Designed miniproteins, single chains, continued (3). Designs and how they scored, part 74

Each design is a single chain, and the fold is of that chain. pLDDT is the mean over its residues in the fold that is shown.

## One batch from the design tools (miniprotein)

Design m10553
Fold by ESMFold2-Fast:
Structure m10553 (fold): chain A 62 residues (1-62)
Amino acid sequence: SQRERRENEERRRALERAGAVLGRIRREMEEELEKESDGTDAKKDEIIEKGRKRGEEAVKKI
């Protein structure tokens, strides 16, 4: 099953790339949340939602 092994390897690499991009998005979101540590819950929710949307776009690119 060379085809199964190749598909699994391609899938693993795609997930690894997605994980790296999501990790960067998460760190950026955390930095923005730290800047708004004394901010309102609404502002924090906006930062989280923006991070989520960017994550969805990153996943769609894999």
Scores: mean pLDDT 77

Design m10554
Fold by ESMFold2-Fast:
Formats: sequence, structure tokens, C-alpha cells
Structure m10554 (fold): chain A 89 residues (1-89)
Amino acid sequence: SELERRVVAADSARDIAAVGRDFSEYQLQRYREQAEQARQLSSVTGAEGEQLAAQYEHRAELFDRSRELSERSLRESDRLLRQLRAELE
């Protein structure tokens, strides 16, 4: 049925969003660590180290935003799945 197809689609969307969130969280943490290391070394590396730290911070911000979008998508998919499953009763 159409309702059963919608359940399958929502379940797949939920799984994709969860994987995306976990990947983005991992990348966020890695880039924050790299930015901090580059900043700590900037006393030796000068402007190059500061520029590298800024680049890693920018990447971290992008993955933080990606994580937030994935979390919103996951919550929306979870809510839709619960609603669709209730309609099957």
C-alpha cells in the first residue's frame, strides 16, 4: 500500500540522517582538535599556523551545522515514522 511504502521511505530517511549525524559529529571533533593544535603551534609557525587554525575552525563550523541539520532530519523522520506506524493500527 501507499502507507507501507511511506513507512519504508521514512525508515530509510531516519537511518541516513543518523549516519550523517554520527559522521558530522566525528568530523567536528577531529577538526576542533586540529584547529587547537595548529593554534598552540602558532607561537612557532606564526601566520601560517594561525591561517591553518582558522581553516580547521571553518571546517569544524561546517560539520557542526551539518550535524544540526542531520539531527533535525532524524527527529522529523522519527516523528513521521511514529505517526505512520500509528496509522497502520
Scores: mean pLDDT 87

Design m10555
Fold by ESMFold2-Fast:
Structure m10555 (fold): chain A 73 residues (1-73)
Amino acid sequence: MSIEEKVFEALKRLILGEKPETPLEKYLFKEMDIDGDGKISKEELERFLNGDPSKNIPGSLSEEQRKELESLL
């Protein structure tokens, strides 16, 4: 599985309210949960996907994958 697929699946699980289990999931949850409330909002997801170009992770997801993640919120 590619890094893009791993990131997409991890983000999908976290948005659906799954607990972060893997190091990647814990990292992504920490990066998105900016207000520290333990929930991922649509605003936090959009900020993560469009915010920091230096991280490159959001840039590896397709437009279809990004829209699917946003549709889950």
Scores: mean pLDDT 68

Design m10556
Fold by ESMFold2-Fast:
Structure m10556 (fold): chain A 88 residues (1-88)
Amino acid sequence: SLKEKAREILRKTAEEASKKLSPEDQEMVKAMVEEVDRIAKTKSDEEALEFILSAARTLLQMAKDKGLEDVAKLFEETIKEIEKLKNE
């Protein structure tokens, strides 16, 4: 399903981003992504995609605010991939 693909994209991006983050930021991102995944499972495909996309945009803004340009780029690509799923 589309939401399963979006959930997998977000999880993989969070795992890649975590390699570039402090231990405290890793735990924060992990907790946020796990909560997003839990909630997304209860939603329709369309609602889950919007919810996951919103979460990815929040993580992107956090990365930008901290000056983590490489992490920000990962989330920007993730947002594009999820937006592509919404147009299918």
Scores: mean pLDDT 82

Design m10557
Fold by ESMFold2-Fast:
Structure m10557 (fold): chain A 81 residues (1-81)
Amino acid sequence: MLRYQVGIKVDPSKISPEEAIRLAEEIAREHGAEVLDAKKVSDSVVLVTIAAPSREAAQRVQEALGKTEGVVGASVQEVPP
């Protein structure tokens, strides 16, 4: 499994950072990935570290998060081992 950092920017009036972390866990699981760590940076930003079987799986998690109501944007970056 490769590790990726997923940055999630939310509209706090529509979704809480805690709900964003929960959704990231659910979406990662649906795409064969696992959340290793989750960090609330602010009320509008969370950082999630995932283990994914491929870059394509990590990109699918990012795309699914980006299509979620209340998510303003999502980014994904590979974390060196």
Scores: mean pLDDT 83

Design m10558
Fold by ESMFold2-Fast:
Structure m10558 (fold): chain A 93 residues (1-93)
Amino acid sequence: SAVDIIIKGARELNLPEEAIQALVKIAEKYGITNKEDALLFLGEIARAIDFVGKERVVEALVSGNENRLGGILALANAVASRVKAKELIKKIS
């Protein structure tokens, strides 16, 4: 199930149990019911961890502050996209 994928992936990211429980609740709230959406969501969480650190992501998850979590995810995704664009330009120059 999508829930099983999220639990397994979050454990592989070394998230504490409270953060894993928060991820499951968010997934249920936003209708993440299939494998593809679960993997995309975990990928966004992994990028956020790389961008701001695990402790900050855990705090946002456990606090229930969805606006803060959404902001972190949006920034991490924007930074990753810009880095890829710069690398592509360098390869074609």
Scores: mean pLDDT 77

Design m10559
Fold by ESMFold2-Fast:
Structure m10559 (fold): chain A 59 residues (1-59)
Amino acid sequence: LQAAYDENYRRLLETVEETLRARAADPSAGGRGPKISPELTLDQITEAAIRAAEEARAR
């Protein structure tokens, strides 16, 4: 049971990180956030992961 959840969580983290990286690389994506430090990156990823997880849960 936990295995499936752990795999989904890991995949979500990777997807979110890739999405964030793609968005950061695209300057015409609109507006980008402030400059983030290595530690602050974790906070942003966590927040994004929560949002992605919520959307995945609905689907």
Scores: mean pLDDT 59

Design m10560
Fold by ESMFold2-Fast:
Formats: C-alpha cells, structure tokens, sequence
Structure m10560 (fold): chain A 68 residues (1-68)
C-alpha cells in the first residue's frame, strides 16, 4: 500500500541518518539527508500514515541518536 511504502521510505531515511551521524559525516551530508527525511515525512502524511505511527518512527530515531 502507499502507506506501507511511505513508512519504509521514512525508516530508510532515518537509518541512513543514524549511519551518517555515527560515522561523523559532514554537516552538508547530514543536512541533505534531514531535508530528504522531511520530504518523506510529508509524503507519508499525504499517503495517510497516522500521526501516532509517524511519531513512533521519530522516537525510534531519537533513541538511536541517544545511543551514540
């Protein structure tokens, strides 16, 4: 479904962001991927992904960053 594809796209962007932060990537690389994540989150909202599910994905990212 469109919601499932949008959720996977957000999860992929979050995982790539975590990897870039962990590796000490440049600010430009991190900013570019944060912009991509925002675009994917807007697409997920338009696809009908519930706010509670979007919040859960963002919480997952926050937990991963705290582990670094």
Amino acid sequence: SAEEEAERAVEEALERLRELVEKGASDDQIMALENELLARLFAAERAGLPAERRDALLQHYGRELKRL
Scores: mean pLDDT 79

Design m10561
Fold by ESMFold2-Fast:
Structure m10561 (fold): chain A 91 residues (1-91)
Amino acid sequence: SFSVLRAEDIETVEEARRAIEEALAAGADALYLEVSKASPEEVKRIQELGLEVMRRHGMAVAVGRLDTTEEQIDPEYARAFEERLRALRAA
């Protein structure tokens, strides 16, 4: 079964790292990080961490906001996430 976890109210890359470590320990296939409270600079750092996690551990990491704008969600990050989900669904 495909296991998806969600972590809300993420404000910093350190909080995102803790949520990722907990999701990896739980054996999750995917993690959604809700970052509506994070600054644009912290969102960028969280996306960079998510890319590293997807490359090294194979877990899909989504980074989203409740009021999502194009400036908050990098299109290249969205592509990387979609590719990881596709690979996980194909396995």
Scores: mean pLDDT 78

Design m10562
Fold by ESMFold2-Fast:
Structure m10562 (fold): chain A 86 residues (1-86)
Amino acid sequence: SKQEKRRKEEASELVREAEELYQNGLEIGKKMSQESKDKAYLGYYGGALRLRSIAERLERLGDGKGKELARRYANDLEQKAQELKQ
């Protein structure tokens, strides 16, 4: 149906956004950690919050796999933030 096609296209775009956000979060967070661990920590957590929002949107679209992917990305960024704590 047209609704199913629209949902799949929207979900695919959100997955692309999640992948891009995650890769950028890793790259920027790594660079920031060399200058300020506090800023890197906030950056990683900010990225994780955005990824969790994307996961909720993917769940509403019925994309369980995309939701799990976005949640894994969020968990990884949160883990990297925790690794900056002493």
Scores: mean pLDDT 86

Design m10563
Fold by ESMFold2-Fast:
Structure m10563 (fold): chain A 86 residues (1-86)
Amino acid sequence: MTEKQKQAQKLMDLASQYALQGDSDKAVDLALKGIELGGSLSDIKSPKAALNVGEGLEKRGEYELAGLAYAPIMPARPELTWRASV
């Protein structure tokens, strides 16, 4: 609705594409710009892209943002959940 929100979504889409290509540094740069414009890391729909962006954020010391990038994919990673021990 605002031009900023449209730009943020476009930056998140580009971040996802670069993350899927394995360019975590470029993906993080685009994701951070998207967040600055009001975007969300939850807009990264691909688990692989979210993982790559999260790893890039951790490398930059952005641990809280890395956690937000990982949050949507954690339920799809059973090996990260010891409650799966029945």
Scores: mean pLDDT 72

Design m10564
Fold by ESMFold2-Fast:
Structure m10564 (fold): chain A 65 residues (1-65)
Amino acid sequence: SFIDKLIEEIEKSGLSPETILAVKTILNMIELGVPDEDIEALIAQLPPEQRKAATEAYEKALAAK
């Protein structure tokens, strides 16, 4: 799936393990059909580095819908 491709990209990014985990969690929530408002609320609670990476991945996933 497109989500699987985004997960592969983040795993190869060289970002911290906690950032990779945060992004993978958000991408899996999108695939499970969690409401966009709930996903956005969780992204807003992340530390700056993790929030930036999660936001970029979220925007890519939305653009592919």
Scores: mean pLDDT 82

Design m10565
Fold by ESMFold2-Fast:
Structure m10565 (fold): chain A 61 residues (1-61)
Amino acid sequence: MDREEIREVVERVAKTFDSPVPLDLEELTERVMEAYRQGKGSYASMEVLVQLVLREYRESQ
């Protein structure tokens, strides 16, 4: 899965994510790409991986 495909999934998931602060879609895309490279994507769909990264991002903010 390439960067463009991951960015599309991030954008789709981000639209369902209610956040009081603007989401940095580029940073989130890079975090998802890194998680995918670490093998996390092999155990979950890309949408689930993006949701996990977004939830952790929200908890950190």
Scores: mean pLDDT 70

Design m10566
Fold by ESMFold2-Fast:
Structure m10566 (fold): chain A 75 residues (1-75)
Amino acid sequence: SEKLERIKKLKELATKEMEELSKEILEELKKLDEWLKKNPETPKSEVRELVSRFTAEALRRIGDILDKALAELKA
């Protein structure tokens, strides 16, 4: 029962953190889209690098949320 209650609380916390992260990701995607529209002559290689950095940062933040949830499960 204690383990199940802990899992339930972690699910609720992870859901909230993921919802907040999804909003931030959407805002960053909007900023990237606006920047690309202002810089239409940007080389394809530079666009690829920007997308790669954005993807890496988003994955890092997802990893942080998962690591935090895992740490609380082990506590």
Scores: mean pLDDT 77

Design m10567
Fold by ESMFold2-Fast:
Structure m10567 (fold): chain A 85 residues (1-85)
Amino acid sequence: MSEELIETSEKFNSKMVEVYEILDKIDKELAEKLKEMLNNASIEKLEEIARLLEELSKKVSKEEGEVFQEAAETLRKLIELLKKV
């Protein structure tokens, strides 16, 4: 496993903690669904999650949207690294 893959995975996990804290206040069912999607995630599901995070970033406050956007960007980087394995 590459160092970049490990670092990107750790960063994504950290950002998802922040995403879940926001979603638990807004839509707890969506938070649980997102956790379930990640637990069984193929590359295709990870791409769907990245799109979902990007869409959610547009529907929340600017500050909260930045968290979702950073999570989406980190996930897209992780997907690209996984495709190289």
Scores: mean pLDDT 81

Design m10568
Fold by ESMFold2-Fast:
Structure m10568 (fold): chain A 86 residues (1-86)
Amino acid sequence: MPLRNPGSGEEFTDEEQFLAALRALVDGIIERTGAPPVEIPADPIEALRTALALLQEILARETDPDDRAALQTLIARIQEELARLE
């Protein structure tokens, strides 16, 4: 099944391209929010779980309503992909 980028909705049939896109998304969020860097696992399921945990931690500390809404949307998309792949 194709893997979907939670940030853009882009679908990938190549796991390496999906992982590169997910790493870029997570790195962008870390840079924007000042969160500590995390290593994204090579496995797509573990990578999505790692991204989900990071985004949930950032959401818990976020006070801006627009940024909270954006984070909630990304979290929901990652949860949807995990439910589809698990």
Scores: mean pLDDT 75

Design m10569
Fold by ESMFold2-Fast:
Structure m10569 (fold): chain A 83 residues (1-83)
Amino acid sequence: AELLRRLVEAIAEALEEVGAEEEAKRVRELGERLLAALEAGDLEAAQAADDELAEVVKPVFEKSEEFRKKMQEALAALAAEAE
């Protein structure tokens, strides 16, 4: 749960750094919904939140090389902390 929360925050921060502030807000909202659904065991709600989060992130990921670089750095940092 904590690692997922940190991943969502890292994605939101990367979005903010490339100027995608509205997408960052949406990612945080969807991350909270995803976490709440997982805690409740509501797999359908969790999948819906995950799908919507992917739809918000995908266009920025495909169009912004800067966002891809920041995401790679954030994921590497989280992986190092998980070890």
Scores: mean pLDDT 80

Design m10570
Fold by ESMFold2-Fast:
Structure m10570 (fold): chain A 91 residues (1-91)
Amino acid sequence: SAEEERRREAEERAREAIRRLEETKKQLVDLGNKYPEVKAQALAWAELGDEAIRRAEELIREGRVEEAYRNAENALKALESTKQTLLEAVK
């Protein structure tokens, strides 16, 4: 049905946002391991990423898929912005 298809598409979108969040978190961990000068900040933001992933997965389990997507996307934007700032700091 169209309802079932929309639900699957919304869940897939939320899971894709979580996957990108996990990827960006790994990049922050790698950056912190490579550059001692940004390690503490990079790892702190990676932990915030883990918390955002856990919240988004919980929201998906509750069927709150649109809210999961919004929370994951907002966290992803924050982590991507921080990654860029830290990369500029170690150039």
Scores: mean pLDDT 87

Design m10571
Fold by ESMFold2-Fast:
Structure m10571 (fold): chain A 94 residues (1-94)
Amino acid sequence: SVEEAVEVLVKGLEEVAEIAAKNGDTVLASFFRKEIEEIKKNKENLTIEEILKIAEGLRVLVQSRAESAGWPEEMREEILEVLERTIEEIKKIA
């Protein structure tokens, strides 16, 4: 269901925000918390396909930003692992 896909995405993004915060990146943590708020606000207007597209878009963003901003390698790997797991869980719902 759309509700299940939203819950999976929100849980994944909350985990990503915690990883960023643990690494001292409060700006990145804040960014993901704002994304969570936007998803929750607009959940009634989202399809599972759009939720998957959001998750995949955030994965691409993280990959490009990690390279350009010189993120700690461990933080990059942990965040990408969470996002990949989140995408696969959404695909099981879709």
Scores: mean pLDDT 85

Design m10572
Fold by ESMFold2-Fast:
Structure m10572 (fold): chain A 56 residues (1-56)
Amino acid sequence: SAASAAAVAAGETRRLGGSEAQAREMGDLARKLVAEGLSAGEAAGRAGRIGQRVAG
């Protein structure tokens, strides 16, 4: 689930024109959020929203 959350967050960041470094950071954030107790969907959503602000 952490891996899927990271993949979704990284993919969304790339889709919005973010750099590979930004995509990795958003994936890492999603993994951290899952480790902190968020669901994979919640973690991907939060990291994705941050990725949108950074990439777009």
Scores: mean pLDDT 77

Design m10573
Fold by ESMFold2-Fast:
Structure m10573 (fold): chain A 97 residues (1-97)
Amino acid sequence: MKSFEETLKNLYKQLKDEAIKYVKKVAEEMGLTDEEIAELISKVNKIIEETYQKTLERVKELFDKNASIEEILQVIYDGFDEFEKKLNELIEEAKKR
């Protein structure tokens, strides 16, 4: 578990860095103000943190239940899909403003 937790944490750190770069670029292209860009980055940070914590809790519970590696991997993939959906919703909301 310890090395797996470190791996998952590092993956989410990398995902966070890439998502922030992407959102900042898209927001600048949309002509958003520095304040609006900062607000979007804050929301991205919240989404990634919530998704990471939820995924970590589910993975730990599955390990305790001696679940298959397939079930554990599915939870991780579901977490990434949920993050992508929330990120897209956030960008669409920003375009409306």
Scores: mean pLDDT 82

Design m10574
Fold by ESMFold2-Fast:
Structure m10574 (fold): chain A 60 residues (1-60)
Amino acid sequence: SKEEKKKQAEIDLEAFEGLREIAVYMARQGGGPDEAARLQAELDVEIEKRKKKYEEEINK
């Protein structure tokens, strides 16, 4: 259902946000602030793409 798709999308997005925080932290520790900033920018773009994809799927 639409409600189930919305709940799943919220769970998936929260999980991705958590993994993003860990990935950025690890990049900062291993590669320094420039590497962390680069990865954060890339993951911010990915989050926006995922939000758009979820919105599209929910409204089918």
Scores: mean pLDDT 82

Design m10575
Fold by ESMFold2-Fast:
Structure m10575 (fold): chain A 102 residues (1-102)
Amino acid sequence: SAEEELLKASELLGKAFDALRQGNYDEAIKLAEEAKKEVERALEIVRQEHPDNQGAIRALEEAKRAVEEAIKALQNKDYDTAMEALRRASRAVREALLLLRQ
């Protein structure tokens, strides 16, 4: 379900943030890429099952953009930008969950 994919994304983003804080940059990239896949799966499910939930779709699109920004920042060794992007992604995932649960 979209909720299950987003709960996985939330857990993976938290682990990516912890890896980044510990200086484990390769692990942070891997976890962020896994989180991106879960967000993309959730977005596909919501578009198919709840196309009228424009708020959830916009929150998921924001989560995807934020995770992509975090991955790019990590690859460029811009760890401050990566940390902010991971926080933004986590907020967007939480917003999508709230909008899907109502």
Scores: mean pLDDT 90

Design m10576
Fold by ESMFold2-Fast:
Structure m10576 (fold): chain A 89 residues (1-89)
Amino acid sequence: SEERIRELAEELVERIAEAESLEEAVEVVRETVRRLREEGYSEAEINAVLEEALRIAEERGVAVELLRRAVLEVEIDEGVELLREAVLK
């Protein structure tokens, strides 16, 4: 649902705005992604939440740089793990 995706995205932006460092922001994004997976959200829905969060952050001018860097860090880490699993079986 669009409303639920937006609610989750707004919550993520608010939590990132309270983060004191990139390390804390990365932990917030990781915890959010993990929780959504545990709650049964699909990868497409989780990606939609992250994309909507970035859009909201840009629109409101809040925590944009921290959120972008945190999301990128999480995506890179997951991409590296996926590559390791594929290559180093």
Scores: mean pLDDT 79

Design m10577
Fold by ESMFold2-Fast:
Order: sequence, then C-alpha cells, then structure tokens
Structure m10577 (fold): chain A 88 residues (1-88)
Amino acid sequence: SRIEELIKRLEDIVKNAPLESLKENAREAIELLRNHELPESVIEEIEYGVDLFNQGLKAQTPGERLRLFGEAERTLRRAIEKAKEYVS
C-alpha cells in the first residue's frame, strides 16, 4: 500500500540520514502513519519531505546536499505538527 511504502522510505531515513533531527522527525512520522488515519495533505507533505531527502542523497555538492536535508527536516516537521493537531 501507499502508506506501507511511505513507512519503508521513512525507515531508510531513520537508518541513513546524517542529521539526528531528520531521523527523529522520520521516527515521529512513522508512528503517526502507523497509529492514525491522516489527511491526504499531510501524507503528501510527508512524501515531499522524503523526496527532498532522496534529492539530497543525489546532490553533487556538499552545500546543495545540506540545503536539501535541511528542507527535508523542516518539511517533515511541518507535516508532523499538522498531523498532531489533526489527531488531538
């Protein structure tokens, strides 16, 4: 399923991301996806954060890589905050 594939992609971030904050955001997103039915807009924002991380892995320069990992961290954080508001 879409959610099961998204969780697998987030588990890759938990294992491989260089930023501890990005790993932590990925763990929180996994917990929210496993335990709650989230709105489509939140699922799409989580997917976008994962896509930014994957773009960072393919980046040719350290500066571009750091920028993309930072955007991934912020994107996942925003999605998590929206999810928490929704499930509260």
Scores: mean pLDDT 89

Design m10578
Fold by ESMFold2-Fast:
Structure m10578 (fold): chain A 100 residues (1-100)
Amino acid sequence: SSEEEAALEEIIEILREEMERKYGPAAAETVEALLRHLRREHADDPRLFFRDAARLAGTYQVSEEARERIFEIIRRTFGEEFAEELRELMEKARERALRR
């Protein structure tokens, strides 16, 4: 839907901006390219895209502010249950990354 497409673009923009701020423009370009590739791969199931995006956000340790912006978008588009599922995926990915 147009609302789902808008949510996809907003989340890609948030993650790109966060990556550029923390890791520089090359990392931002790489993550945007990866997210757009995942969007195409998961065209038939957008929820898989959002799960992969959550894992990436956790792995690259995006800020609390960026995480909450992403969760607000997910809550309004897909509901609270899915937002909480993604929060758990993001936290697990973050914990795994911090152990390295």
Scores: mean pLDDT 83

Design m10579
Fold by ESMFold2-Fast:
Structure m10579 (fold): chain A 120 residues (1-120)
Amino acid sequence: SDELLEEIRELYDRLLELLDTLEKLSEEKLKELLEKLKKLLEEEKKTTDNTLTITLIEEIIRYVEAILNKESDLVKDIHLGMMRIVFGVILSVPLSDEELENTKEALKKIIKLIEEVINS
């Protein structure tokens, strides 16, 4: 539904806000976040057929790894760009309400996980 797509868009905007704060985190907190994101990815791969949601999580992991490895701004921007492309595809393909709801729940899990690490 249009309402569900708008909720997903709002969650993505919140995710981007959180990602922008990650460079301020200690190396120990970034490593903790990375381990938790990798566990979430393994769980989602077992439960979802939605390759777009999986690809989005993989690009978030690559972005966190790029920060942790002190990669250039260009490398970090490439992963942010890939997230934008994947998200644009999610909003433009004719996904079922079930697939959109699963995408929304995955985004909520990612956001909660990042917020918990930032606030720990």
Scores: mean pLDDT 83

Design m10580
Fold by ESMFold2-Fast:
Structure m10580 (fold): chain A 95 residues (1-95)
Amino acid sequence: EREAYALELVARDTEARKWADEKIKEIDSINDPEEYRKLAQEIAREGAATDGDVASALLWTAVSLIAIGKSFDLELERRIAEKPVEEVRAEIDAR
């Protein structure tokens, strides 16, 4: 919904698109969940500091959410690698 709006604005704004592509590349190069979270927080702060540019704020929010999502996936993969899959499934099913 808000993501679709941000993507359409990026398609019309070459600078915003270039910025998003660069941030996504930075996110993809990170293999540490803590670094993903730090980058997400920095992007969110940059968005919050923007006066009157709703498009940039929404785009920065979307990129921040992608970083948080990847951080969560890496933490989950690390937990699976450290524990037998059966134990991890039992813990999830217990919820």
Scores: mean pLDDT 57

Design m10581
Fold by ESMFold2-Fast:
Structure m10581 (fold): chain A 87 residues (1-87)
Amino acid sequence: MQEELLEKAKELARRLAELGKEAAEKIAENGELPKEELERLEKEAQELLAELKELLEQLSPESQKEALEHMREQLEEVREHAEELLA
């Protein structure tokens, strides 16, 4: 069970990262995204983050740390991707 929860937490982190990359790619391709579209994407990200937080609270401390480290790595990848596309 714990291992399955950890895998789900990592998958949610990955989905958050993909959402961020998709936003960056659309901005790079079209020159901009409407602010309302960005706000909607932010809301979806917040919902995924809330679900991730609930899963993290069900994990052991060591599994929580692993999931959070994975999430931070995924978010840094999004940042690097966005910087390269939008620079």
Scores: mean pLDDT 77

Design m10582
Fold by ESMFold2-Fast:
Structure m10582 (fold): chain A 104 residues (1-104)
Amino acid sequence: MSYVDQLRQQVQQYLQQISQIIDDTNASQSIHDRVRQAQQLADQFLNSTDAAEGQRLIDQINDIFSEIIKELAKNHPEVVEQVRELADKIMSLLSQRLLVLQLE
């Protein structure tokens, strides 16, 4: 479906930009693992058709991004704003999809 495919592409692009920033900063394995977890949860969300499941997945993704940002702030404060802006863009796109699921 074109709309969901466009959302998936945009989310994947922003996640790829976060991954690249994390690679460039030589961040800990813990941060890399959290980015991978966020990628998996975002894919699960975009494949979901249940609003309640979608809400739980969005909450989990938001928690993971919060932990990534918190951990980056300790050793790599220079990239925190860039990662936060990308995370906010992802969360906005996922929230738009959740509203569509709730409109049934």
Scores: mean pLDDT 85

Design m10583
Fold by ESMFold2-Fast:
Structure m10583 (fold): chain A 81 residues (1-81)
Amino acid sequence: SMQEELYKELEELIKELEELVEKLKSVDNSPEAQALVETAESFIRLARRYIESKASPEAIRKVIELLKAIIKKIKEMIEKS
């Protein structure tokens, strides 16, 4: 179903973000990087809660966009490190 496809996309984004967070931690220990890690970890927790609660497709789409935005920010910070 479309909901199952959205959940799969969200799970894949969570995994990508977790890997990027670990990479950022290994290359940048600045306060800015630490703040971005904390934000990313909070978004991962939110995303996992949405999956567990079987959140609506609209809610899942909104959290997917949040994860995509933070992933982009972390990639940019890693490239500057």
Scores: mean pLDDT 87

Design m10584
Fold by ESMFold2-Fast:
Structure m10584 (fold): chain A 65 residues (1-65)
Amino acid sequence: MKISEAELYLALAEIAYGLALSDPRTTPEQIEKLKKLVDEARKAYEAGDVETARKYFEEILKLLS
């Protein structure tokens, strides 16, 4: 099975979103921002744009820091 870099970044973004949803300390505003970033990463994945997918994954990491 071949995993593209864009697919990997999308998977990591979705994992981060799931972890945030499981944390009761995560605010509704953070959930909304994370959801939008995951949606943008998914669009980049569908377009085959690895750099854009990576960018949105990095934005998710910054939001969770």
Scores: mean pLDDT 77

Design m10585
Fold by ESMFold2-Fast:
Structure m10585 (fold): chain A 69 residues (1-69)
Amino acid sequence: MSAAEIEAARRAGEENKERALEAAREGRLREANALAVAAAIHYAAAGDSEAALEALKEVEAAIREAEAA
């Protein structure tokens, strides 16, 4: 995997995480969860397991906030 491919995977992770957070804020909780999993897969593909776990935690926190409202 080239540096450019790693960067593309990281960018895909970031984009899916942002979409997941937006879906959570809008109350689309199932979509938010699916997008969070997609983000984690892309971060893991980039070799960044820490970012993958952090993305899952961040989206899960947003989902819990939305469910509590």
Scores: mean pLDDT 84

Design m10586
Fold by ESMFold2-Fast:
Structure m10586 (fold): chain A 72 residues (1-72)
Amino acid sequence: MISTRLEITEDGSIRAEVYRDGKLVAYLEIENGKVKSSYLDPDLDPEQRRAALRAFGEAVHKMQEERKKREE
């Protein structure tokens, strides 16, 4: 089973984590609008890879929203 976790910190940093059967298989960390670290397990099947990419897309979107809140 795939599960995703998205965390936004008060400083606007974002972390997205993707788990398969309780094991971390994908990770994205964005800080100050730049990718600080990323990981994607090369052995993920197409469905699991799509789930990871969707989580990454959501993290980028949330980062953009938090930046707008701080600049407005």
Scores: mean pLDDT 73

Design m10587
Fold by ESMFold2-Fast:
Structure m10587 (fold): chain A 79 residues (1-79)
Amino acid sequence: MEEKIKEALELAEKVKPVIPAAAEEIKRWAESEQGPPDPALAASLRAHAARLADSPDPRTRAEGLAYEAMAILAEIGRY
């Protein structure tokens, strides 16, 4: 669990210089349990991240990193 939170926070730090509001939301979600793990939501968020990862636009790539962080948090019941 701590490793998953750390991975999500490392992604938030990569997002921060491009979309600081998204980085702050990821940190907020990482600090609190939202409910049980949601692997279906995590899979959906990862599919979204994968579609954005190869974008030539740095903002779109940062959005992809934010979705990956949200997917990690959803897997552990924090999103």
Scores: mean pLDDT 80

